# Designed miniproteins, single chains, continued (5): the designs that were tried, part 4

Each design is a single chain, and the fold is of that chain. pLDDT is the mean over its residues in the fold that is shown.

## One batch from the design tools (miniprotein)

Design m16104
Fold by ESMFold2-Fast:
Formats: C-alpha cells, sequence, structure tokens
Structure m16104 (fold): chain A 98 residues (1-98)
C-alpha cells in the first residue's frame, strides 16, 4: 500500500511564496501553472505527497474559506466543500497508517 503524507504553506509574503514555488515545483513535482494559480489565488496551500515525494494533490484555501482541489493525476481543478476536504485528508491519513 503506497504511503501518503501532507504538508502546508502560508502564503503571506513574497519570500514565502517564492520558497513555496521552489519546493512545490522542484521537490514535489507540481506543475508551474498549478503553483502559479495557487500563489495568485490562495492564502494557504496544502499538498498530498506520496512516498516517492511526488505531489498527488494540491489544495488552495482562501481567507474566505474557499477550497480548491487540484488532482495532479487527472489535472482537474475543482472547488470543494470543507466536508470533501476533510474526507480527502482522512483517506490520505488512512493510507499513511500501517
Amino acid sequence: MKKLSFGGFYLDDEEIKEAARKLLTEKYGVPEEVVDWAIENADYVFVIIDEDKNAIGLFGITDNNEITYYDLKTKKRTKISQKEFDEILEEARKRSND
């Protein structure tokens, strides 16, 4: 069973935005277009990462609590509810536990 982990970034200044861009694109393999969208439109970014350190999904969250999920496998960006976000995180957590 492939293990998953997740991490988050606060996008509150330009230095943090640049660091997040480099980590997401260079370390986690998130496409630049997805990172550009998240930095421009989100205040918080969370990623789901597999055991090979490749991003599987990205969440952009705004100060208005609007959540957008980008599925890196299907390359689809979808607006989701807090409930759907919690369900995706719980599924990732189940796949992280032995």
Scores: mean pLDDT 75

Design m16105
Fold by ESMFold2-Fast:
Structure m16105 (fold): chain A 73 residues (1-73)
Amino acid sequence: MTPEEAAEGLLSLSDAELDAAIAEARAKAAAGELDEEGAKLVIAALEAARAGDKEAAKKAVEELKKAIAEKAA
């Protein structure tokens, strides 16, 4: 999945689905189940998709993929 495909996928979700996903990501971040940087990027991507900003969502996904790749290396 490319960052563009991921952003398109997020933008295809309903507002209610995005709101639920944002609430879940925030709850997991508060519980320490997500690392701080990863949580910020996930929430940023979801909030950008909720606003209909494909470019902002794509950028957040690209940053998240870079963070994951760096940890996997």
Scores: mean pLDDT 77

Design m16106
Fold by ESMFold2-Fast:
Structure m16106 (fold): chain A 80 residues (1-80)
Amino acid sequence: SARREALLARLRETYGLSPGAQAALRALIDVIGAEEVEELIERYESGEDMEETRERAERLERLIAERYDPETRAPEPLPA
C-alpha cells in the first residue's frame, strides 16, 4: 500500500536502515500492520509516552531479530 511504502521510505531516510533492518521492518509491518508501526514510531519520536513505547519497541525488535538473526535462527542456505 502507499502508506506502507511512505513509512518505509521515511524510516530509511531518518534512521539509515541496513538491508537486514529494512527486511525485518517489512516483516514487522506485514505481521502487525503499517498503521501500528507508524504510531509506535511517532509516539517514540514525540517523547510523549517514551517508556511504554520503548518497552514495546524493544519487545518487537527482539521478536524480529530472533527471526532474522543467524546466530539465533540459522536458515538453511540455498542448495544452488
Scores: mean pLDDT 64

Design m16107
Fold by ESMFold2-Fast:
Structure m16107 (fold): chain A 69 residues (1-69)
Amino acid sequence: AVDLTQAVRLVNGEPGVDVDKAAKELEAARTTPAYASLTPEQQALVDRAIAAKDDPEALREALRAFFGV
């Protein structure tokens, strides 16, 4: 199973989130069937956020698209 602990915490707006770890968790999630079920636009958003790991807003947007929230 893919560990998404920090990614879920970031989406929920929790304090003390490890943003770098959340980005790595999202990158690992790209190899899952859940990523394959996203629309091409959502996949592009995820890919863009992974490329810009220092942008926490882009990362949050990608995580929301991934989780459908």
Scores: mean pLDDT 70

Design m16108
Fold by ESMFold2-Fast:
Parts: structure tokens; sequence; C-alpha cells
Structure m16108 (fold): chain A 91 residues (1-91)
């Protein structure tokens, strides 16, 4: 799981917006990462994080693309799992 130090490091590297996203992700993982609503929220946060990473001029273009692709891939898997669960067990 992500620690407070991980959040502070993310903020120092990528700014306070990334730190807020990381805090929200940590809260969702601590709550229940398997719940479909939490999976959808985590996927949304991962997509926002990927967008911020792609705009980070301190990273190389190749590094930005790799990190963004990884995050977007994880978001897609979470969205697919959540959709499947939600359609079968509403509420």
Amino acid sequence: SLSQDDVENAEATHGPEVGELVREMEALVAKDPRAPENKLQLAELLRRLADLVLRDDSLSPAERQRMADSGLGQARLLEEEARNQTERVPQ
C-alpha cells in the first residue's frame, strides 16, 4: 500500500495535484479495492494521473509514455472488472 511518504514524494516530483490523486487512490485501496464503485473511482484517478504524467516536462517522452500506458492499462482492467460485477450484482 502507499504510505504518507509516497504521497509526499509524488507531490515533490509532480506537484500537489498528483499528491491528492495518490492520497485518494490510497484511501480507496484501504477501503475495499474489490468493490465495483471503488474500482471505477480508482480507474478514474489512474486516468487523471496518466494525463498529468504525460504533461510532466521533467520526464523523458519515453518515460512519460511508459508510465501513462501502464496507468491506462490498469484503469481499463479495473473498469472492465467493475462493469462486469455491477451488471451482475446491482447495488
Scores: mean pLDDT 70

Design m16109
Fold by ESMFold2-Fast:
Structure m16109 (fold): chain A 67 residues (1-67)
Amino acid sequence: MEIQELIEAATRAMDNLLRLDPSAQDEVRRLAKEAQEAIENPSKVPETLERFKKRAEDAEAALAQAA
């Protein structure tokens, strides 16, 4: 259950970053690696999930301001 939430949060953060800046591929790859590491070590899931939610929110705020 928590792993699914992490995957969803990571996907939203990566999608929002690519919408904001299509050239942010390296940052997207970094987020994907962090998500994979958290899946392999579930004790990191809560902290990683919180960071991904924050990044998704920041990117959403930037997209809203640009619109």
Scores: mean pLDDT 76

Design m16110
Fold by ESMFold2-Fast:
Structure m16110 (fold): chain A 69 residues (1-69)
Amino acid sequence: SDVEALGALGREFYARYGDAPASAAEAIALLDRFELSPATRAALVARIRRHPSLTTDQFGDLLVAALLG
């Protein structure tokens, strides 16, 4: 399910970057490692592109926002 994939995605982001910010391009590339619905992926890409870089906390907030619409 998207919920399970988003949980795994958030954990992988933290494992890769920890407290260091990731670029929007790095965050978007990470999405392709996970089985996300096209709608959830599109929503995440649009949200990520609004940020020059993302911390783990910011990325987590975007994952929650994508689930809520």
Scores: mean pLDDT 83

Design m16111
Fold by ESMFold2-Fast:
Structure m16111 (fold): chain A 94 residues (1-94)
Amino acid sequence: MPSREQVLAAAGALLAAAYEALSRALELKDQGKLTPEQVELVERLRRLASEVERLIAEDAPTEQLLAAVRELAEVLRELNRALGLDIPVPEIPA
Protein backbone atom coordinates (compact mmCIF):
# COMPACT_ATOMS: atom_id res chain seq x y z
CA MET A 1 0.00 0.00 0.00
CA PRO A 2 1.31 3.48 -0.83
CA SER A 3 1.78 5.94 2.05
CA ARG A 4 -0.86 8.59 2.76
CA GLU A 5 1.69 11.25 1.77
CA GLN A 6 2.18 9.58 -1.66
CA VAL A 7 -1.60 9.38 -2.22
CA LEU A 8 -2.12 13.02 -1.16
CA ALA A 9 0.68 14.18 -3.49
CA ALA A 10 -0.87 12.20 -6.38
CA ALA A 11 -4.34 13.58 -5.55
CA GLY A 12 -3.05 17.18 -5.59
CA ALA A 13 -1.28 16.73 -8.94
CA LEU A 14 -4.32 14.95 -10.42
CA LEU A 15 -6.75 17.66 -9.22
CA ALA A 16 -4.57 20.30 -10.91
CA ALA A 17 -4.62 18.28 -14.16
CA ALA A 18 -8.39 17.67 -13.88
CA TYR A 19 -9.14 21.39 -13.43
CA GLU A 20 -6.93 22.25 -16.43
CA ALA A 21 -8.89 19.68 -18.48
CA LEU A 22 -12.22 21.10 -17.20
CA SER A 23 -11.15 24.64 -18.16
CA ARG A 24 -10.32 23.53 -21.72
CA ALA A 25 -13.52 21.44 -21.97
CA LEU A 26 -15.66 24.42 -20.86
CA GLU A 27 -14.01 26.54 -23.58
CA LEU A 28 -14.99 23.88 -26.17
CA LYS A 29 -18.54 23.75 -24.72
CA ASP A 30 -18.88 27.55 -24.99
CA GLN A 31 -17.88 27.21 -28.68
CA GLY A 32 -20.61 24.57 -29.22
CA LYS A 33 -18.02 21.89 -30.05
CA LEU A 34 -19.05 19.20 -27.53
CA THR A 35 -21.54 16.37 -28.08
CA PRO A 36 -24.06 15.56 -25.29
CA GLU A 37 -21.99 12.46 -24.44
CA GLN A 38 -18.83 14.59 -24.09
CA VAL A 39 -20.72 17.06 -21.85
CA GLU A 40 -21.76 14.13 -19.60
CA LEU A 41 -18.10 13.01 -19.43
CA VAL A 42 -17.05 16.56 -18.41
CA GLU A 43 -19.71 16.58 -15.64
CA ARG A 44 -18.49 13.15 -14.46
CA LEU A 45 -14.90 14.50 -14.22
CA ARG A 46 -16.20 17.54 -12.26
CA ARG A 47 -18.12 15.30 -9.80
CA LEU A 48 -15.09 13.01 -9.25
CA ALA A 49 -12.77 15.99 -8.69
CA SER A 50 -15.23 17.33 -6.09
CA GLU A 51 -15.39 13.88 -4.43
CA VAL A 52 -11.57 13.69 -4.18
CA GLU A 53 -11.51 17.19 -2.59
CA ARG A 54 -14.27 16.13 -0.12
CA LEU A 55 -12.38 12.94 0.85
CA ILE A 56 -9.23 15.01 1.52
CA ALA A 57 -11.21 17.58 3.57
CA GLU A 58 -12.89 14.82 5.63
CA ASP A 59 -9.55 13.00 6.20
CA ALA A 60 -11.01 9.83 4.68
CA PRO A 61 -9.06 6.53 4.87
CA THR A 62 -6.10 6.29 2.46
CA GLU A 63 -7.60 3.26 0.64
CA GLN A 64 -10.84 5.16 -0.06
CA LEU A 65 -8.95 8.26 -1.26
CA LEU A 66 -6.70 6.08 -3.47
CA ALA A 67 -9.76 4.42 -5.07
CA ALA A 68 -11.27 7.85 -5.87
CA VAL A 69 -7.91 9.11 -7.22
CA ARG A 70 -7.65 6.07 -9.52
CA GLU A 71 -11.19 6.61 -10.84
CA LEU A 72 -10.50 10.33 -11.45
CA ALA A 73 -7.29 9.44 -13.36
CA GLU A 74 -9.22 6.93 -15.54
CA VAL A 75 -11.95 9.49 -16.37
CA LEU A 76 -9.31 12.16 -17.14
CA ARG A 77 -7.62 9.75 -19.60
CA GLU A 78 -11.02 9.03 -21.17
CA LEU A 79 -11.75 12.77 -21.51
CA ASN A 80 -8.30 13.34 -23.09
CA ARG A 81 -9.13 10.70 -25.74
CA ALA A 82 -12.71 11.93 -26.29
CA LEU A 83 -11.77 15.63 -26.69
CA GLY A 84 -8.30 15.19 -28.23
CA LEU A 85 -6.59 16.83 -25.24
CA ASP A 86 -2.98 16.25 -24.17
CA ILE A 87 -3.34 16.99 -20.46
CA PRO A 88 -0.61 15.00 -18.62
CA VAL A 89 -2.04 12.43 -16.21
CA PRO A 90 0.19 12.04 -13.10
CA GLU A 91 1.47 8.61 -12.05
CA ILE A 92 -0.87 7.08 -9.45
CA PRO A 93 0.92 5.01 -6.77
CA ALA A 94 0.16 1.30 -6.87
Scores: mean pLDDT 86

Design m16112
Fold by ESMFold2-Fast:
Structure m16112 (fold): chain A 80 residues (1-80)
Amino acid sequence: SKEEQLERAIEAMEGLVEYAKENKISSEEAKELLKRLEELKDYFPKEVFDIMAEGLEKIIEDPSKAYEILEETLKKIKEL
């Protein structure tokens, strides 16, 4: 269901936020995450996929803000 897909997206983003608290995410790691997300696109509602992809693209451009970007991405998904 769409509700289950949304729960999975929230779980995945919460994991990335927790990781980013203690670890730096490089542009290369963000590119790999985006590639993985695109492989899994059919497991997410389009609006959720678009929000996650935008967040990862922002991290590729400025990896120093990875934690901040991931928190905002998670917030946007939770507000759906």
Scores: mean pLDDT 85

Design m16113
Fold by ESMFold2-Fast:
Structure m16113 (fold): chain A 63 residues (1-63)
Amino acid sequence: SYEEYREKALEEAEKGDVEGALEYLYKAAYSQNPLIAQFNVDAFKYGLSLGLSPLEALKIILG
């Protein structure tokens, strides 16, 4: 479910596992709307490029 993938994405981000956070973010976004899943991934990567932590970047996208 969306909630399960969201929780796993946040857990991986807290650990600093960028790859795991990205995998679960994509799955969470895809489960809601496949057409925007890549845009959410790109937004997360952009946040990281600005110096945000994985957890900070992920919270902006997921709420």
Scores: mean pLDDT 86

Design m16114
Fold by ESMFold2-Fast:
Structure m16114 (fold): chain A 61 residues (1-61)
Amino acid sequence: MPSIEELTEGIQKAIEAGDEAAIREEVSKIPDPTLAAILLREALRALARGERLRIRFMPQP
C-alpha cells in the first residue's frame, strides 16, 4: 500500500531514467483518478523537458 509520497518518489526515479512505461505504471497505483491524471501529466512534462517532477511545499529563498 504505497503512500502518495512513495508513488511520487517512484515517478521521479522513472523520470530520471527516461522511462515513460515506468511512469505510467507508478501512476496506475494511485487510487484517485484525478490525482493520477495530474501526476501523469506533470511527470510526462518533466520527462519531455529533461527536468524533475516538482512538488513545492516550501519555496527556497
Scores: mean pLDDT 71

Design m16115
Fold by ESMFold2-Fast:
Structure m16115 (fold): chain A 91 residues (1-91)
Amino acid sequence: AEKDRELEEKDLEELRKLLEEFGDEKGLELIERSEEEEPLEASMNLGVVRVRVAVRITVERKLPEEERKKRLSPEMIEYLEERKKFIEALK
């Protein structure tokens, strides 16, 4: 129970940081309200917050540079550019 609550607090902190980065004032209000509400109401409000974050990442903004760096290293980007130049030179 305490371990599950600690994981829930970490998840909340992560969502709050993402909403602050996005400037989503309404999403931040939902997190603040969830802290004052009964557990069932808090859980429903957190569900809405998660949907808002997912929509903003996939629809409203491009992939963050930090995520891009994790998935595509600068060396990989440079390698792809060299490969493109090599193909151009063969024409």
Scores: mean pLDDT 57

Design m16116
Fold by ESMFold2-Fast:
Structure m16116 (fold): chain A 105 residues (1-105)
Amino acid sequence: EKEKLLKELEELKKKGAELTAEGEKLQEAGESLLKVVELAIERARLYLKQLEIYKELGLDGTKEEDVEEARRFLAEQFRELAELLREKDPEAAALAERAAEELEA
């Protein structure tokens, strides 16, 4: 069980690094802001999965409150992103706003 969760955590960390690199490439290539927001949402989901595993394993004293704080922090980040994108890409802004709402639910 513990070894299985540790392997899952390592895999999630690798995925997070890959998504970060993809986000940077999309920005450099002048790709759609919508794609950038989609990757940011996927990265947020992986981060929350990592925290859930830390909580299950009791790593660094991680508790349910830490997961809730992370969800709140990410929701605020997506709301800020939505405001920044409102005039440039309303569709990307709407996606970010929806992600914030789902994280607070």
Scores: mean pLDDT 75

Design m16117
Fold by ESMFold2-Fast:
Structure m16117 (fold): chain A 86 residues (1-86)
Amino acid sequence: GSSMMAASLYRSAEGMRLRAEEVLREFRDQPELARRAAELLLKAADYYREAAHYFRKGDVDKAREYLDKANEYFREAVRLIDEARR
């Protein structure tokens, strides 16, 4: 994979970690939901980092597997956050 792809995925991981902090702050009155969403965002961050690692190694199949997992956890977190905002 390209160095630009790995850099983008590391940026995504950092974004997920910052968003987890924001979620814990925004939903203080819903601590269980806040913690579940934050945990999903942190799992997405870890999987984006693993995907970036495998793109750097040239293992595209592993990179794709971890990217798919990251996107699944991120989507679940967004769903919980959106429901809490309605």
Scores: mean pLDDT 85

Design m16118
Fold by ESMFold2-Fast:
Structure m16118 (fold): chain A 62 residues (1-62)
Amino acid sequence: SADEIIENAVAQLPADVQEKVRALRAADPNISLADIMGQLSPEDAQAFFDALHKESVKQARK
């Protein structure tokens, strides 16, 4: 599921990035991935994007 992908991706991130993503999702449960990426630093956004892609590929490959 999308929530599982996001949760697994967040768990791969440094603690400060995890807090920021959690805060964004708490403020808006329907927040888009693009909006989350736009709120992160380039380094943090890249790390989150890589983690999301790993999880998405695993789920979509079925």
Scores: mean pLDDT 79

Design m16119
Fold by ESMFold2-Fast:
Structure m16119 (fold): chain A 97 residues (1-97)
Amino acid sequence: MQSEEERRLGRERAVGAVVVALYKGLPVEKVRELIREAEENLASLDPEEQELAREIVREVREVIELYEKYGREEALKWFLERASPEVRELVEKTLAE
């Protein structure tokens, strides 16, 4: 069983990776394809992993909506304000490259 903190960090890292990819120019359509593939594979996961995957998909969909309505800077800001210090530092360092 993963700790609640480990699950939170895992979710934040997954969503953060999508935020970085979109910020760097990955097409929204490609992210939507990845969400569809994740949803198609949910039934093969353990119940705890299914819940984590659903949480990630939900947050990624919210990031896409923010990105399309307000642009990459607002989507990034939304994510960073909610992220743990460790994940925030990782995202900021990755964007500096």
Scores: mean pLDDT 81

Design m16120
Fold by ESMFold2-Fast:
Structure m16120 (fold): chain A 87 residues (1-87)
Amino acid sequence: MDATRAAVARLDDEYREELEKLEKEAETDEEARKKAEEIGIEAIRRIGRESGDTERGEAMAEAARLMNETGDVEAAQEHLRKLLAEL
């Protein structure tokens, strides 16, 4: 059980780091925002796959998509936290 909890916590921390990167890149222009969206979502899905939990990876990718659309990192992080807490 601890292994599952540790994996979830690690994915959450890594997701926060990716969101911070996306926010910085998206501040420059729309082309950077598109690249950040594609790269960030791809990276988050990869993290989920490597952890053996594709469903969590998809939830994280959805939160990143919301961040890219709204630019609200806090809202995206809160959405992800709620999804992970219900698992």
Scores: mean pLDDT 63

Design m16121
Fold by ESMFold2-Fast:
Structure m16121 (fold): chain A 80 residues (1-80)
Amino acid sequence: MKTLAQLAQELASKIQGKSKEERIKILKEFAKEFYKETKNPKLKKILDNFIKKMEKSDLSDDEFYGLLSQLFGELSKVLS
């Protein structure tokens, strides 16, 4: 499996310059792939909760990247 740092970098690159709708789509694909690799239900809940928050909020780019940073922090805690 790729490291969390590698996954975070790849995700950030994929969402750079994308619309909100495209960013959410990319996040959902990432969550699906990540859950498929780990099979950890705690990770699925964390991903689902952050995606729902991002979908419902009218977020600036800075706020969106802030939530991504927080998401990867929470994922790191579970994977430690």
Scores: mean pLDDT 76

Design m16122
Fold by ESMFold2-Fast:
Structure m16122 (fold): chain A 81 residues (1-81)
Amino acid sequence: SNEEKFEEEVEKAKELLEATMKQLNIPEEEGKKLLEEFEKRVKELKEKYKDASYDEQLKALRNILGETLGKIEAIKKEQEA
């Protein structure tokens, strides 16, 4: 189902975020906060886009993923300063 496919994409996104944070040595406390914010945004996305197409849900998920990756990059730059 599209619901199962969407959950698979959410899990892939979480795995990418966790792998990226580990690779960039993001502090555990900051990493946990970013994952909690991501999970909250995904939950809000599911409610907001409940009646939307699968493609619209994926686009919204990819936007949230991109914003979270941007926050990871910002943390890394701050640590290098």
Scores: mean pLDDT 85

Design m16123
Fold by ESMFold2-Fast:
Structure m16123 (fold): chain A 84 residues (1-84)
Amino acid sequence: AEAFALEVEERASPEEIAAAEAAAAPLYQKALEAAAAGDWETALAYYEEAVRAGMLAIPGVDEAQARAIAAAARARLAAALAAR
């Protein structure tokens, strides 16, 4: 994923995006902290949870959809890291 905001923007109105970003922000911050420490497994786990939390804040997104989107986002980031 290029950015978490881009993933959310494809799914929601501007108001829903703001709510989703607020829900995801603490977990996304933890992912960045883990990445800065070189702990990529923890960073990927927090990134997945951030995407899931953000998607669940959007009306009409159920738990299964949020989980699937979060898993896809994690897989894309993991593939980018593996390609280095």
Scores: mean pLDDT 74

Design m16124
Fold by ESMFold2-Fast:
Structure m16124 (fold): chain A 74 residues (1-74)
Amino acid sequence: SMEELEKLSEEAQRLYIRVLGQQARGRTDLALVEEAIRALEELARKAEELGFHDLAKQARKLRDEMLALREQVA
């Protein structure tokens, strides 16, 4: 549903911004990065199901950024 997509988008954005905020302070919480990855993956899946292909591509791009960060600090 659109309501579910909006909720997933808000959650993914919130987590992504928190990760960026921590990086700006010279820290990285792997648990937070994992949460952001999961939220972005779920957003991408739901966006694709509903036909929002551009949103799904953006979510996957941000997910890949989070995966790269996880590898760098793990």
Scores: mean pLDDT 87

Design m16125
Fold by ESMFold2-Fast:
Structure m16125 (fold): chain A 84 residues (1-84)
Amino acid sequence: SEAEKYAKETIELLKKLGELVPSVRELTEKGIEHLKSGKETAKAGEYTGKAAFEARKIGKEAGEIGSEAVSKFSKYEGAKVREA
């Protein structure tokens, strides 16, 4: 499904961000956990957003990866609503 595709893309971006920026790794790992569970979509979005917000303070590359993760998460949330 499109929801599964966007969840996977968001997870890969969060994984990449946590590897690049160890200080946000706890936030990225919690975001990934909630995305994999498929439950509590709001918590997945909260942790993804927090990781992206903190990443933008580190530098341009980290901020861009975080922004892309938020974008992919928004597509995941939209697809999940359409597929429900």
Scores: mean pLDDT 85

Design m16126
Fold by ESMFold2-Fast:
Structure m16126 (fold): chain A 83 residues (1-83)
Amino acid sequence: SVEEIVERAQKLLEKAKSLNLPDLEKAFEAIIKHPEQVTLQDIEFLERLLEEYPKAGSIEGTAEALGVRKEEIEDFLKRLIEL
């Protein structure tokens, strides 16, 4: 639901702020403004990304942990910011 997407995105925004990750912060702010343009699968991926990032210490290490390419994360975040 839209309400679940907004609630989960708000929690992710607070985590991104605490980790000083400005691109993720912008992405979550964009999701909160346009929640109908994202899916729960997108939110679940972003939750896994924020879980793995502090452990990996880099976007490349996070991408490896998630089984995706670094460019896929960067392109995904760029699309979210542009919502």
Scores: mean pLDDT 87

Design m16127
Fold by ESMFold2-Fast:
Structure m16127 (fold): chain A 92 residues (1-92)
Amino acid sequence: MKKVEREVITDPEEIRKKLEELGVSVPSISDDDTLIIQRIELEDEKGKAKREVVILVTPTSSRVLKEEVEYSGPGEPAKELEKREENARKRS
């Protein structure tokens, strides 16, 4: 299962409030700034993976303020399982 959510905030007061709620240090926010929060959640038999990216966009630049990736589940990511199976075959 894949779920993608994107939140766009253009109000300086709402941007400040959201950054405080996320525990991010509040930068100097102007009326021309936009905050983008993108969340991607994946769930399969290997577990759950969640990625959240917080981006501040100004008229002259963009900056990633926070990026988190969480894995929750009983197993390791598929790539690591693949490496373990390869090592087991090589040993056999």
Scores: mean pLDDT 69

Design m16128
Fold by ESMFold2-Fast:
Structure m16128 (fold): chain A 96 residues (1-96)
Amino acid sequence: SLVEAFKKGYEEGVEKAKTLETEEEIVAAINEALEKLEEALKKKDWETAAYHLGYALGLFEEGKDKLSPESRLEIGEKLAKIVVENPELGEVIKEV
């Protein structure tokens, strides 16, 4: 299930963010998750894509207080672009 994959990713992303101390570590983790998301999207692997989108969002939501305003804006724009360009993933987010 895409919803289950997304939820699992989100929960694991939140837990990972709690282990990260610096903005640099959080940004690196989010960028890695987004790279894995883009690779899954290229393969039409929607379950893996939903997981990594959830992971990136969980990292971002839990980690946002450690991010500069500039990093929050940049990451927020990257996430918004992915959702706009992939409406199927946007529907998964609405169900969570």
Scores: mean pLDDT 84

Design m16129
Fold by ESMFold2-Fast:
Structure m16129 (fold): chain A 90 residues (1-90)
Amino acid sequence: SEGEKVLKEVEELNKKGKELFKKGLEEESEELLEKSIEAYKKAIELLNNAVYVKKIGGPPSIFDLKKEIEENLKKAEEALKELKKKKEEA
C-alpha cells in the first residue's frame, strides 16, 4: 500500500540517520552529522506530508515514530553544534 511504502522510507531514513550519527560522533565528522540531520529532516517531512495528505491516516504509532525521529534530530543538531564550537576553540 501507499502508506506502507511511506512508512518503510521513513524507517529507512531513521535507520540511515542513526548510522550516520554514530559514524559522525566516532569520526568527529561535521559532514556525517550534517548528513544525519538531513536524513532525519527528510523523514519528518515525509511523515508530516503522509499524515496531512491522509496517505497513512495518523494512528498513535506514527506519532510515536515522529517523536523518536524528532528526538534523534535534536541530538544530532546538538552534537553538530558542540563539534563546531570545539573546532572554533581549537
Scores: mean pLDDT 80

Design m16130
Fold by ESMFold2-Fast:
Structure m16130 (fold): chain A 62 residues (1-62)
Amino acid sequence: LSEEELEELTKIAEEVADKPSDVSFWKKALIGGKYLGMSVEEVVNLPVEKQSGLALITTTLE
C-alpha cells in the first residue's frame, strides 16, 4: 500500500472507531481487507470475528 492509501485508511479507521483505542484495530482491519481485495464498506460490514482476522493478517505481513 502507498503512504497516501495508509493515511486515508487511518482517517477512515478514526471515523468508524467508537473510541481512540479502537483506531489501531480498525486501521489494521482495513489494511488487511485491502490486501485481500476488499472494499472499506465490505470490511466495515463484516462480523467482528472476521474483522479481527483481517487485523491479524496486517500484523503478520507488516
Scores: mean pLDDT 77

Design m16131
Fold by ESMFold2-Fast:
Structure m16131 (fold): chain A 79 residues (1-79)
Amino acid sequence: MKEELKKKAEEYQKKADGLRSALDATVAHLEKMAEENIKKGDKELAEKVREGMDQAVARLTAEIDEARSKAEELKKKAE
């Protein structure tokens, strides 16, 4: 029983790590897009890209926090 909880905790931790990597890649891509739009003089499009980035960061951060919280809860139950 406790071993299954530890395994599930590891699965949620791995999910959180994967989401963190996806967040980092998404931020890097959107920052590059915003910079290119600034260079082209399209400040409005650059601002919309940054707004989309802020929304994506908030959403993915919430998913990462939820997965980490579940991993921590399962680890505590396994103790």
Scores: mean pLDDT 82

Design m16132
Fold by ESMFold2-Fast:
Structure m16132 (fold): chain A 90 residues (1-90)
Amino acid sequence: MLEEAKKLVDSAEKALREGNYEEAYRIAKQALELVEKNPDLDPKEKRLILASVGYIIERAAEKGAITPEEAQALLDRIDALMKEVDEKEK
């Protein structure tokens, strides 16, 4: 599962570099959904994946692939998950 999320992040970053912002967003959203469905992922690895997904979503929104409102909703979900990771590490 962790390896699947990492592969999705790599694919989304590649799509972003190639200017395929809609595909980058779609794949990044899939990685976010995998993290949400797998709460038992290593906290450090989860944080790194969430940070990468957030970056890709922000870049896709800047290029007009998604609305600012949709981007903010997803970023809020990422922030909530990162806060849960921080609490579990203590």
Scores: mean pLDDT 80

Design m16133
Fold by ESMFold2-Fast:
Structure m16133 (fold): chain A 98 residues (1-98)
Amino acid sequence: SEEEQRELRAQAFETVAFAARSGVNLAEKSGKQETARAAATGVAVVAKLAGLRSSDRETFNELAKRFEAASKQTLDEIIEELRRVAEEAEEKARELRE
């Protein structure tokens, strides 16, 4: 049903948001560029996998590209982008459940 599809889509966005928030936590606690880069790369993989479970595959591939691009940036820029995408994904999940 349309309702079941929206819930599955919301869960996919929540999965990416959770991974991005976890990435922020790891990057902030470590204070290390290499850890932040690894976190951004890991979240990009989660976004690609979330796309496989959702009709929003294109959107998740775009999020993965954003994380991959962020992984080449400074520690602070990686944290900022991870946080930004987490907020966007959390908002999208909320909208899908309304």
Scores: mean pLDDT 88

Design m16134
Fold by ESMFold2-Fast:
Structure m16134 (fold): chain A 95 residues (1-95)
Amino acid sequence: MAAAAERLRARAAEIQAANPELSEENLTPEARELARERLLEEIRRLVEAGRLREHLPKLAEIARETGEPEEIVELLREAGVPEELIEEFKRLVEE
């Protein structure tokens, strides 16, 4: 659990520090796809551990920084996250 949270935090920090405009249209498709795959891997680990709910605030932070909350929603669905948690994530992005 701690390791998964630390990895998610590290990914958020990398996105913010190295690529503050990561979500922009002018980024290469490969760069955007790699970022999605990294987030999907972390989300899947959290789902399997039953700890995703505790890390929704970190995902909401990533969504705000990338400017694409719907992209994160799609990743949550691909990882098999229940709709209830996806709705909670959306509320965290708004609040």
Scores: mean pLDDT 66

Design m16135
Fold by ESMFold2-Fast:
Structure m16135 (fold): chain A 89 residues (1-89)
Amino acid sequence: GKREEIIKEYLKKLDELEEKVKNAKTDEELYEVMGELDKLVTQMGKDLPEEQQKILEIATTSALENPDLKEMNLALIEKLKEYLESLLK
C-alpha cells in the first residue's frame, strides 16, 4: 500500500544518511548530515502522522543518551530504522 511505499522510501533515505555519517571526516560534514537528518525526521512525521509522536520520542531519547554527535546520529538512524521496519510486519 501507499504507507508501506512511504516507509520503504524513508528506510532507503536513512541508509543513505547512515553512510554519510560513517564517512564524515570533519565536524562541518557531520553538521551538514545532521541538518539533512533533521529535515528528514520532520518530513517523516508529516508523511506518517500516526507515527509522529514515537518518531519525536526516538529523536529526543537519542540526543539525551549520546553526547557524541556522530554516535548520536548513528543511534538515531538505527532506532528509526528499527521502528520503521517494525511497522512493515
Scores: mean pLDDT 83

Design m16136
Fold by ESMFold2-Fast:
Structure m16136 (fold): chain A 95 residues (1-95)
Amino acid sequence: STEQIIKELEDLKERIRKAVEAGDNDLVEQLIETVVSMLEGILLENPDIPEEFRKILEEVRKIYEDYKAGKITPEQAAERVLELLDKAIEILKKS
């Protein structure tokens, strides 16, 4: 259900915030990978979802690539991903 998906994304946001506060960079990376996987799954199961959602997924992928390339810090990557998760949740609430 959409409500369950929103809850899982909200739970991911909280886990990311806690990982950043703990300085657990390995966990931050794993949680960003989990965000990519979850957004890909949502898009696959919901082909009629607005194009804005696909753009959010591509932006999260770019953040992950930049982080792996050492262009941004784990904290910067997490902050940007959290903002994109908020946008994804708002799209799902309007669906």
Scores: mean pLDDT 88

Design m16137
Fold by ESMFold2-Fast:
Structure m16137 (fold): chain A 94 residues (1-94)
Amino acid sequence: MKEQLVKEGEALFDEGVKLLFTGPLTPEKVQRALELLRQARDLFIKAKDVEALEKFAKRLRELSELIGKVAPPELAEVLKELAEEAEKAKKELE
């Protein structure tokens, strides 16, 4: 059950990342990717898996660094905020 939520969250995260790096970056793709990333965050929180939240936050920070050079600065900032939210959720579980 917990493993299933983590697996689903990881799949949504990977889908969001692929949308951001596959083909032209459009506003529609950005909105869809952010929605998928927020859904992944919610699943990791529901799983109450500290390790999964830590990995998620780390991957979001890496994504923010990589995408900041090719996408609007606002997108990189939102990804960083999502990482901070995941880190905060992790601390609340600890």
Scores: mean pLDDT 80

